# Designs tried in a protein design run: designed miniproteins, single chains. Part 40

Each design is a single chain, and the fold is of that chain. pLDDT is the mean over its residues in the fold that is shown.

## One batch from the design tools (miniprotein)

Design m1459
Fold by ESMFold2-Fast:
Structure m1459 (fold): chain A 90 residues (1-90)
Amino acid sequence: SQEREYTLLLFRLFALKSELLLNERLVKQKDPRAVEDLEQLIEDIDALIEELEEFYKKTKDPELQKEIQKMIEELRELRERAKKLLEEAK
């Protein structure tokens, strides 16, 4: 169902938010793995944006479309934060 697909995408967004918080700690600790982990996080964010854009095209529910757009904007903000953190880690 569309509700199930939406819920799974929402859980993926929350997981990526948690990964960013963990990577902020790794950078603060000067962990050498932070660079690789942040590069992977950016790839995972880009993949989820692509999946959300495809879900947006499939849905006819305007309220769900608005929620998907909000999730995409949050992911774009996460991507910029991850990119800045990656520059700090290098």
Scores: mean pLDDT 89

Design m1460
Fold by ESMFold2-Fast:
Structure m1460 (fold): chain A 66 residues (1-66)
Amino acid sequence: SAKEAFEEAAKRIAEAAVRYLSGRMSPEEARREMEEAVRYAKEHSSEEDAKKLEEGVRRALEQLGI
């Protein structure tokens, strides 16, 4: 469902941030994973939820410095 797609994308973004902060993921890998998760949400979730996720990723990348 659209809701399940949003939840899966959000989980992938959170996991990428945690892996980056723990040194298990490069900045390039973390950015790629988050961008791929947003793309997945745009294809399988509502427009409103995908936009929220895209904005969330923008803020996360700023906070992580990548």
Scores: mean pLDDT 86

Design m1461
Fold by ESMFold2-Fast:
Structure m1461 (fold): chain A 93 residues (1-93)
Amino acid sequence: MQHLLEGQKLYLEGRYDEAIEHYEKAIAENPDNAEAWYNLGIAYYEKAKSTEDEKKRKELLKKSIEYYEKAIALDPDNEEAKENLKKAKEELE
């Protein structure tokens, strides 16, 4: 999927907002793409880590959690998504 690959490239460049846009396009084309949901979760988690505003950080972490849960629902064997979900929930504390 072209948008998934472009999103991954942008993510590696630290361009998280642009990566998110491409992952959202990948999901619009295939809502069952577990990898795209997982990558959305990671991108939102990285945005949360770079955010100094506590309220905004918590909002981004909640989105990360939502997208990890969606990825796990589609692919229950994704152990990395489960571990990252746990970390994101701990960061809300």
Scores: mean pLDDT 87

Design m1462
Fold by ESMFold2-Fast:
Structure m1462 (fold): chain A 65 residues (1-65)
Amino acid sequence: SNLEKAIENLRKSAKDPELAEEIVRGILAMIIGLDRAVRGEKPITEKLSDEEIEKLAKEAIERWK
């Protein structure tokens, strides 16, 4: 939850919102990849939507508590 709040604050406070969104997408994708790697799961080979990326990253963050 704290990480999710930090990401939303970055989005709201950024002077370059387009660059901030690109950075956030990269962070969320990395979170998903690291969570799957730690659990021994295969990499996601299909293209994910932005909504799916946010959902999977949120689930990963909740597991890391």
Scores: mean pLDDT 76

Design m1463
Fold by ESMFold2-Fast:
Structure m1463 (fold): chain A 61 residues (1-61)
Amino acid sequence: SAAEIAELEARIAALDRQIAALEAQLARTTDPQRRLALEIELGVLQLERAVLLLVLRKLKA
């Protein structure tokens, strides 16, 4: 439905903002342990985004 598409697009947009913020944090972080934690979190968010994009493409087809 149009409502489901709009909700997914809003979730993807929110996720894009979270990813950008996390990338900015990573760029300013020099501590190796903190960098690893941020990289793991970034990977999880990127995977979530990929899944949501797949769902969105299926709903728009």
Scores: mean pLDDT 89

Design m1464
Fold by ESMFold2-Fast:
Structure m1464 (fold): chain A 94 residues (1-94)
Amino acid sequence: MDPSVEELKEKAEKIIKESEELIKEIKKYLEEHKEELSEEEKKELEEAIKLAEEAIKLAKKALELPAPLALEYLEQAEKLLKEAKEIFEKVKKK
């Protein structure tokens, strides 16, 4: 069954919120650990921020689109958010 307009809206809002929270956490980590992080790790964290920003952009665009196209954009946004989270976790484990 196709997701309802309400379900698509809730999914988009969740992706936007989680992506915005992740960007704030990564920026805080960069500020707190700037002297300890390598230039490569800083670049990885900057890439994670860009992926999360793109996830927000795609999720916002999905709210303007009809299903099933909205669903495709939300799935892409979710993948970008997941990749951003994985980069951040990898850097924190080093």
Scores: mean pLDDT 84

Design m1465
Fold by ESMFold2-Fast:
Structure m1465 (fold): chain A 77 residues (1-77)
Amino acid sequence: MEALVEALEEALRLAEEAGAPEEAIRLFRKAIEYARQGDLKTALRLAEEALRLLNKHDPATAVRIFEILAEAVAKMQ
């Protein structure tokens, strides 16, 4: 749980630095809220939607964030 929250916070920071669309930023913020509530399924769905928007804007940053999130999910299993 904590690992996913930290990964999503890092994802938000990287997306903001990359100048991501506001909708992608909003989706990452919602993903963090759901992850803190323990709703990991909704958090990951929102993060995937944010990554799709970010990939359209900056594919390199989207790949970096995907790797960070994938590592956090692996640590939860």
Scores: mean pLDDT 84

Design m1466
Fold by ESMFold2-Fast:
Structure m1466 (fold): chain A 74 residues (1-74)
Amino acid sequence: KKVEEIKKAIENKDFLKENELRSQYLAERLAPVAREATRKAAEIPDGQARADYIGGMLAPALKEANEELEKELK
């Protein structure tokens, strides 16, 4: 489990590995949200409105994923 790998990196004071694993965790958590947001945004004809929609979906998902990660690391 990636969270356990992050904990191990923290325990070993491997800051580079910790940051890499944190980035991978967030990317994996955001991948399905990004795919769903892009799929739904395909119905939006305006390019700017489409980009705003995708960004609006990803921002709260990123916040939630980061909060869950910090909770798992406690």
Scores: mean pLDDT 81

Design m1468
Fold by ESMFold2-Fast:
Structure m1468 (fold): chain A 55 residues (1-55)
Amino acid sequence: SEEEIEKLKEEVLALGRAYKAAVDDPNATPAQIQALRDALEKAVDELIKKIEESK
């Protein structure tokens, strides 16, 4: 649904912001950065799938 797509867009933006903040943080561990990268990749894949299903 359109509502689900909007929520996934918000999640992707939030994860992207968190990932950038972690990369820019000298105190962030590689494990923390990787976890955020994995979460962002999963959220993007889910968003693409929902957009394709809506067509």
Scores: mean pLDDT 84

Design m1469
Fold by ESMFold2-Fast:
Structure m1469 (fold): chain A 55 residues (1-55)
Amino acid sequence: SEAERTREMLRRAEEAVKKGKEMLKKGASKEEVAEYIARETGLSMEDARAVVDAI
């Protein structure tokens, strides 16, 4: 269902953001974290960079 698909996407985004925070804490660049989030979530690089700037 549409609702199930949305929930799975949100869950993946949440996991990617959590891992991104860990990567930043361990010394990864914002660019590396944006690339990781884009790959895991399917977001554009522009949107992924905006997510990194929010965390």
Scores: mean pLDDT 81

Design m1470
Fold by ESMFold2-Fast:
Structure m1470 (fold): chain A 67 residues (1-67)
Amino acid sequence: MVDEAEVDLSLALAMVGIAKATKKPLSDKDAKRAIELAERAIELSEDPELVEEARRVIEELKKWLEE
């Protein structure tokens, strides 16, 4: 059984992966949702590897929203 932080991060990663696979950028709404999920994973997890992965996802999504 995965913890809640892993579930939230996995969902955020799946959203990013689908966008990359379809070659279509995430909508602002979906990008903000993915950021929220990754931020929640950081709050719930004490695993430094998971926290680092979530931070990378947030940074990538923020760049997509700004550019």
Scores: mean pLDDT 77

Design m1471
Fold by ESMFold2-Fast:
Structure m1471 (fold): chain A 116 residues (1-116)
Amino acid sequence: MELKPLKPGDKVELRIAVTYPDSADTEKVREIARKAGEELAERLQKELGVDVNVSVRVTPLPGATEAVAAVTLIQNGEIVALVISKPHPSVEEAVRAAVDGALEQAKKLYEEYLKQ
């Protein structure tokens, strides 16, 4: 995947998707992802002023006490960043790792844009 620089804009959209086992606390997992995604979207808008769609996806691993989270940043229909956490024993840890990584990646891509 070719990472493209993030461009300035006035729009950040947030999408939350949760894939989980039938026995999981669906509502709690969704709330963790939503809150972290909203914080990321706010920081992207406030700190970078970028036009980007933020997608947060959480997948608890079947038969394990671990979860994986993925954050995707999409600009003009193209994936500009994708950060996948390592498996973590808590959903909150997985989501935090993916969100923190996505913010770092976004800052790097924005710096690359400013050098053009």
Scores: mean pLDDT 74

Design m1472
Fold by ESMFold2-Fast:
Structure m1472 (fold): chain A 65 residues (1-65)
Amino acid sequence: MSAEEILKLKEKARELGVLDQASALAGRYAGLSPQAIKNMTKEDLERLSEEQRTAIYAAFKIAVS
């Protein structure tokens, strides 16, 4: 899962007003703090495992559905 795809979903979550909820869900699944998810850059995402990126993507996709 690409960092760019996750960042697009993060921006959509922010636009929909669900960024905090999406970040909490993503943090729970990826084992990271919600604040770390909310403030995560492309560089930060690229340093994560494939499993963590997939979990974050899935959480944001659920939140914006």
Scores: mean pLDDT 83

Design m1473
Fold by ESMFold2-Fast:
Order: structure tokens, then C-alpha cells, then sequence
Structure m1473 (fold): chain A 57 residues (1-57)
């Protein structure tokens, strides 16, 4: 499922567990709305960049 893919990619990206769970929940909500694997990869990348930016700020 897209939720499982989001959690796996989030874990591989080194995201905190809370963010991995949040990405999984978001992917589950968006999957019936036409979420693709590319969208999931984008969500993980955007989340990682946002966390890195927030940590630096």
C-alpha cells in the first residue's frame, strides 16, 4: 500500500518515528484520491527537507 511505501521510504530517509507514522497516515488518506508512488517519494523528500530546515533555523 502507499502507506507502507511512505513508512518504508521515511525510515530509509532517517526520519523520526513520529514523522514516519504521520507520512503513513497521510499516504493512507491520499491513496483513494489518486496518490502515486512518485507522490509518496515527493512527500518523504519534502518532509526530510522541512525537518532539516527547521533544525537549522
Amino acid sequence: SMAELARELGREAGLPEAYIEALGRQAAVEEPRGLTEEDVRRMVTVTKVALETEREA
Scores: mean pLDDT 79

Design m1474
Fold by ESMFold2-Fast:
Structure m1474 (fold): chain A 93 residues (1-93)
Amino acid sequence: MEHLEAALEAVRAGDDEGAIEHLEKFLESASSSERAARYAALAILAVGYEFDSELPDPSLRPAVADPAGEAELYRRTVELFKEAGKRNPEAWA
């Protein structure tokens, strides 16, 4: 259940291994379509905060005090999501 949110909290704390563990639990419990949708959403948020404009859906990006920091958080989470996928190749098949 809140594995993706726990992964984001671990990334904020600089706990990359904890983030990977939470992402692995998400991959084990989520459907293949949900995994793809969540990965795409994280990538969209990273791009949206980085460019600070022209998001396809403004509801995907709430106003934040540090858009650059949020962009970096989501970029790092995408990288750790890829690592979790490498450790769980069946989840991407």
Scores: mean pLDDT 63

Design m1475
Fold by ESMFold2-Fast:
Structure m1475 (fold): chain A 72 residues (1-72)
Amino acid sequence: SKAEEIKKEIERLVEEIRRAVEAGNWEEMRRLLERLYELAGEAKKLMSPEELEKLTKEVTEKLREMAEKALA
């Protein structure tokens, strides 16, 4: 389904963001975050509120962990 495709794309982008953060590549991280934001807009149109809430929590938690490591 399109919802499953979007979820896989978001999961791939989060992993790419993690790699960019670990490499100290802030330009790449910013570009990937912009793409994640666009994909989130599409997810809102295709996913149920329940599925969107679950995905949002998963993504937010991973991004929070990355931010904490970057600020340490």
Scores: mean pLDDT 79

Design m1476
Fold by ESMFold2-Fast:
Structure m1476 (fold): chain A 70 residues (1-70)
Amino acid sequence: DELLEELRYFARHLEEIAREEGLTEADLREVLRVLDGALAQARADPSTPEEAIRLLEEARRKVRELLAAL
């Protein structure tokens, strides 16, 4: 539950976090790679809550939108 709360916070505030940390295009591409790996791992584990998968998908979508806006 605490991990899900952290994931909700990250997905919700990803754009703000990217601005605060000053993430570059290279940083965003690395975050996308990490999220792709995390999503693949989450989908491979049948015990992963569906909410966690949806939150990872939302975070991945937001990173792609940030990259497209550059």
Scores: mean pLDDT 82

Design m1477
Fold by ESMFold2-Fast:
Structure m1477 (fold): chain A 62 residues (1-62)
Amino acid sequence: MKEKEEKIEKELKDFSTQLRKRVDELMAAADAGDEEAARELYRIMQDFPKLLTKKREELKKK
């Protein structure tokens, strides 16, 4: 009954894990003084809820 929802949640978890890895990399670079990394980190954090929502919508369209 929840097979599609389970697949969506698994894909979202993988997507979230990838974004988290990217955030950790950008945080390390920003701490080292990389201003571009700090700007990208800010954008990802700000848009994180929208990125997850968009990914969920894409998975539902399948």
Scores: mean pLDDT 76

Design m1478
Fold by ESMFold2-Fast:
Structure m1478 (fold): chain A 55 residues (1-55)
Amino acid sequence: SSNLEKLKEELEKTVEELEEARSTLPKGSLLETLLQLVIGSTRYMVERLKKKIEE
């Protein structure tokens, strides 16, 4: 009950920071594309963790 909630919160904070970083990059750059993939994967993990914690 403690570790999964902590992990979820840390990943949510990470997503915010990554989205801020992505907004500073040129659209269509390789780095922007890679960062978007990381953000998407992290958001998916947060959603899965949230379901596990609440069920």
Scores: mean pLDDT 83

Design m1479
Fold by ESMFold2-Fast:
Structure m1479 (fold): chain A 60 residues (1-60)
Amino acid sequence: SAEELVEQGERAEKEGDYASAAYHYLRASQLYEEQGDLEKAQEARKKAFEAMKKVEEKLE
């Protein structure tokens, strides 16, 4: 589930859909946190943050 959300985020990034990527990474982070996997939650949150930066870059 959480791993599948990370994969969906990675696919969205490859397609240039950074908004969808950020959403999937944030959901993955939440699920990892609920499972107690704080390291994977942090990694997913970092990926979401980077995807959000790409959304902002595209608007420039």
Scores: mean pLDDT 79

Design m1480
Fold by ESMFold2-Fast:
Structure m1480 (fold): chain A 101 residues (1-101)
Amino acid sequence: SKAEGATEAGRFYYSLGDYDLAEKHFETAVALDPSNAQAWRNLGEVYYKQKKYDEAAYYYQRAIDLDPSDAQAWRNLGESYRQLGKFDLADQYFAKADALA
């Protein structure tokens, strides 16, 4: 699908460290398929690499709203809050991720 192609392009640029191009392709992927939890998590990952931790947390929250069983999304949400200095929230999200593993 076009959404799958956008996701593949985003992952390719992410692997090269080109987070600006990765962001554009993952934004295209979520626009084409907003129900794809993995695409929202991919956006969170790219914003995290750009040290935009509030935006990363927002996109990880969207991913877990769609797929609450994604242990990695819960860990990434916890790590984003840890970077923001919200340690109690981070610990809660890490505990949720561990319970799903």
Scores: mean pLDDT 90

Design m1481
Fold by ESMFold2-Fast:
Structure m1481 (fold): chain A 75 residues (1-75)
Amino acid sequence: GLLEIVEETVERAIKEAEELVKQGKVEEALLVLEIALGLVRIALAVAKLAGDEELAARLEELIEKLEEKIKEIKE
């Protein structure tokens, strides 16, 4: 479903960003993570509008994971 697609997208984005950081492409790594974060935020807005509290909670966890990874790379 939507959650599985979003989870797979986030996992891929994090992995691609980590590889970009290893290559010294920090700006590109951050861009990949910011795009993924934007997509998850859209999914969260839809989940909240639909009243799907379980989906919303899981999407909020993915947002926190992406925000932490962005912070790690910036700092």
Scores: mean pLDDT 87

Design m1482
Fold by ESMFold2-Fast:
Structure m1482 (fold): chain A 68 residues (1-68)
Amino acid sequence: EALEALERAKEAVPESGHEGVDYLRELVEKGDYEKAAALAEGAAESLRASGHEEAAEAFRRAAEAARA
């Protein structure tokens, strides 16, 4: 479930990342799953590069759920 995966991502990121998660949730609610998945993948790469491994995993799962 894409929305559930995004809520996990929100729990895993710092507060500064919460606006980004809220935007992704809005895209999923609109049915724009392709854009949500692409942005979530980009966020996962950026978070992994900055050492936020748990948050990166959560965003990768959100992207996968959006593509399902």
Scores: mean pLDDT 74

Design m1483
Fold by ESMFold2-Fast:
Structure m1483 (fold): chain A 83 residues (1-83)
Amino acid sequence: HMATLDDVVEAINEAVRKAKEKGADSVLIGLFDASTSREEAVKALKELATRAFGLKPEEIDESLAVFATRGDIRAAALGLKKK
C-alpha cells in the first residue's frame, strides 16, 4: 500500500492517543517507512529529544513508545512525562 494523506493523519492520531493512554504528558512524533524497526524509530526520536530539545536521557521512558502503521508509513510516538 502507498500511504495517502488520510493514512498519515490516522497513523499520527492513533499514535498520539496510545501515548496519552499510557500516561504521556506530551509526545515526540516521527514518521518512518513501515520497514523501519520499532527500535530504530525509538533511537531516532531519543536522539532528537536529547539533541534538539535538550531532554535528559532519564526523562525519556522507552516503555511509553507507541506505534501505528498505515500502508507504507509508521508513526512512532515517544511519550514524555513532566516528572
Scores: mean pLDDT 76

Design m1484
Fold by ESMFold2-Fast:
Structure m1484 (fold): chain A 81 residues (1-81)
Amino acid sequence: MEYLEKGRELAGRGELEEAVEYYKQAIEENPDYARAWHNLGEVLYLMEKYEEAIEAYEKALELDPNFEEAKTNLNYVKSQL
């Protein structure tokens, strides 16, 4: 939980690389945390790492198939390729 919140704060400040590290720590503590995978995808998208962003969003949807926000973002990123 703490890692997720810290990652969000850093991402909001434009500290994208630091946000990635905190989201990875959140995933390491709870690999089933769909929200952490989704947030990782958002930051990767902002860094223009589209393929990695797609992978992260797909992980979020694998863990939570009803995660509408992840589905919407995944479709959007794919439309940019």
Scores: mean pLDDT 85

Design m1485
Fold by ESMFold2-Fast:
Structure m1485 (fold): chain A 88 residues (1-88)
Amino acid sequence: SMAEAEELLKEAEKLLLEVQKELGELTEPPSKEEAEEMLKKLEEALELYKKAIEIGDEELQKRAKKGIEEIEEVMKVFKPGAEKILAQ
């Protein structure tokens, strides 16, 4: 339903914003635990956006696709460093 798609989008957007805020507040490289939690939130947000695409209308699908693009941009910058930290 549209209400279900909107809730999925809100949850995904919240997770993405939390990661963006945490990354913006970093003065040092993240700890292994911090990197792990941020990656998990990004993966959860991605899954929620994908579900919103499956059940949402065209406008909600466009919003979800923008969210996925934003996650991909964050992951492109963050994921290589995070994976290196997690391999320690």
Scores: mean pLDDT 84

Design m1486
Fold by ESMFold2-Fast:
Structure m1486 (fold): chain A 82 residues (1-82)
Amino acid sequence: DERIKELIKNIIETLEEAKKNGISLDEIIEYLKLVKEHLESLGDKESAKVIEKVIKFLEELKKQGVPDEEAIDKVIEFLEKL
């Protein structure tokens, strides 16, 4: 629980920084996929599941044609409710 809360805070900070720096949604998704693979290699299945949910939500928003900055804001809002 505490580890997952820390992970969520770190993801939110990363997303806010990516938005400030104009990082594309595609680059964010690829970065998160690498983070997920790294967590899976460490046996951290719980953290990997959180990253997978974030990836899935970002990919869905992209499919719907949501602008990158708006998609980031929606994912941050989603994470804050976890």
Scores: mean pLDDT 84

Design m1488
Fold by ESMFold2-Fast:
Structure m1488 (fold): chain A 80 residues (1-80)
Amino acid sequence: AGKYVGGEGGRLAEEGAKAGVEAMPYDPALGTAGALIAIGGATEGDLLYRAGKISAEEAERIAGEGGRLGRELGEEALAR
């Protein structure tokens, strides 16, 4: 597998990315920002973990935080 994050952090990142993408037709700027933040968090965590800069647990936390923020931005776009 090309991804390290399969736990809660990975799940939150997927949910955040999906929420952002689903919000794009209603608010393209917020939807895109949400999706990119969720994907970016998971990607940055994976790259830093593979480079030996952070632990798997920290990488999963970063992915989870990105996913949560992505969901919040997607929900904000839909609420407007």
Scores: mean pLDDT 74

Design m1489
Fold by ESMFold2-Fast:
Structure m1489 (fold): chain A 55 residues (1-55)
Amino acid sequence: MVIDPSWSKEMQALRAGEYLTRQMAEEATDPKLKEVFLKKYEELKEEIEELEEKE
């Protein structure tokens, strides 16, 4: 993942978490684990969208 230094520290952290959670969801073959990671990914994505409201 490429981190843009113009992003806020908070945005960088949320984007890193989103990237990691998405990769874990894609790698998971267990449907229960995949569901947990996808849910976490959606939560992080919503937080990113809320932060982007200031744009």
Scores: mean pLDDT 75

Design m1490
Fold by ESMFold2-Fast:
Structure m1490 (fold): chain A 86 residues (1-86)
Amino acid sequence: MTLVLTYRGMSDAQKQALLAEAAQLASQGYDVQVHQAGDTLTITVRGMSVAQVIGHVLRAIGLGLDGAKVEITFDGDTVRITVDLS
């Protein structure tokens, strides 16, 4: 599966943690693309298992329960998660 994670309104510490996670996935052989545009960070990961994608969906739901604005879209084999922390 392909996972597209879009985050807005992150602190510098949160942004660095997410970039470190993306770099670790790339080092493990995943196809990882990172795009930064203003306050928006988008990470695209290809080759994830269904279980890995479900884990990210549950993490995003948790952030929504903590007050973030969360949108999850399913486009075939691609899952798009948008999290707004602002």
Scores: mean pLDDT 82

Design m1491
Fold by ESMFold2-Fast:
Structure m1491 (fold): chain A 80 residues (1-80)
Amino acid sequence: SMEEKIEKVIELVEEYFSKHLSPEDVARAVEVIRQAGLYAIETNEPDILVETVRYLAKRFGVPEEVRDEILKKIEEILKE
């Protein structure tokens, strides 16, 4: 289900972002992803999750190599 995919994306973001961000900033990023996930369900547009994580990685200064690895894994989750 999309709800299960959103939780997998959140778990992935927590794992990768926690290596680069404070716990407070990780929690902020997760909340934005949860809201984006609800919107993705409403619109049936899973790519909203990909674009939201891309934006957050840039906004919080996550290295591009880490961002690209996360985005690849999110695309794999969404194809399931």
Scores: mean pLDDT 86

Design m1492
Fold by ESMFold2-Fast:
Structure m1492 (fold): chain A 71 residues (1-71)
Amino acid sequence: SPAEHLARDMREAVDLALEQAKKRPNAKEDAKSILEQVRKAAERTGAALGPEAQRAMDEVVKYAEEKYKEL
């Protein structure tokens, strides 16, 4: 579905952003900012595209939170 393709793209973007954050002096602080931005983007996308997209976006947020905990 289009929602699943968007979720895949967002997970890839999260991985790249967190990998870049790890290379910076304030890695944890930068990663926390990225997580907050992901949550806001996911909320907007779910609201715009409906319940199926909202579920896919919730999974993206959970993925980002799990990656953040590993830092």
Scores: mean pLDDT 83

Design m1493
Fold by ESMFold2-Fast:
Structure m1493 (fold): chain A 62 residues (1-62)
Amino acid sequence: MTEERKKRILETAKKLAEEKEEGPSLREIAEALGISQSTVSRLVRELEEEGRVVLDRKSKRV
């Protein structure tokens, strides 16, 4: 896994969160980055395990 891809996910999630109070869904991040939702889901899970992101349990948003 590349740190550059993880960093892009964090930057995109932060930008989208500024536009929407609830924060972005995994699908919204995937669409913004032009990558598959399954790839975003895997990388977000790894980022959550590393303590670098918090996933909302109810809405499944970052």
Scores: mean pLDDT 71

Design m1494
Fold by ESMFold2-Fast:
Structure m1494 (fold): chain A 99 residues (1-99)
Amino acid sequence: SLTIVSQSAIVRNADGTYTQTLVLRDDDTGRTYTVRMTLQPNGMIIADVFQDGVRIGRIVLDRNGNVIRQDLDVSPDTAADIIAIIRGQIAAMQAFAAQ
């Protein structure tokens, strides 16, 4: 399982996107992942995932949290846990963008 160990403020960008950065810890391994989530104007979410500063892949979700694409260089269980955390954050980002 993964724990959110830090969460940035949601930032509105000049291009009309919204960005939030999460740092996740794997509770079993102690390994950390950085997830940079970008909410697009059309409601799609792009999440770039980093380990130790190196990008290990990208997840693209639609506005309803359905996975359109993922290319993460991690185990399927770890990818599923990252996706679950991203889905949990979508509503908060959408609510912020609706203000």
Scores: mean pLDDT 87

Design m1495
Fold by ESMFold2-Fast:
Structure m1495 (fold): chain A 93 residues (1-93)
Amino acid sequence: MIELREILYENGLLVLAATVDGHTMSFVLDTKEFSEEEIERARELLRRLAEAFAAAVAERGAADEAAAELALAREPEVFAELEELIKKAQEKL
């Protein structure tokens, strides 16, 4: 149901991805600009959001926009923290 993947490139760019029922969420971090603790936190946030989406999909029977909205409504702090982390990552690329 949930697949967590990461790809580290030789230039230090790390792609973190989570796939739920064929739908993928991903973002890129520059490992030179983030601590190991910040990277572990990013993995945890992405995992929690993927789990919330998977639960919403199971409840609704469909991987759709309403399932995504339900997941975000149930984990607003996780979404907010992940969104800020993604913004920080984009600013440092």
Scores: mean pLDDT 77

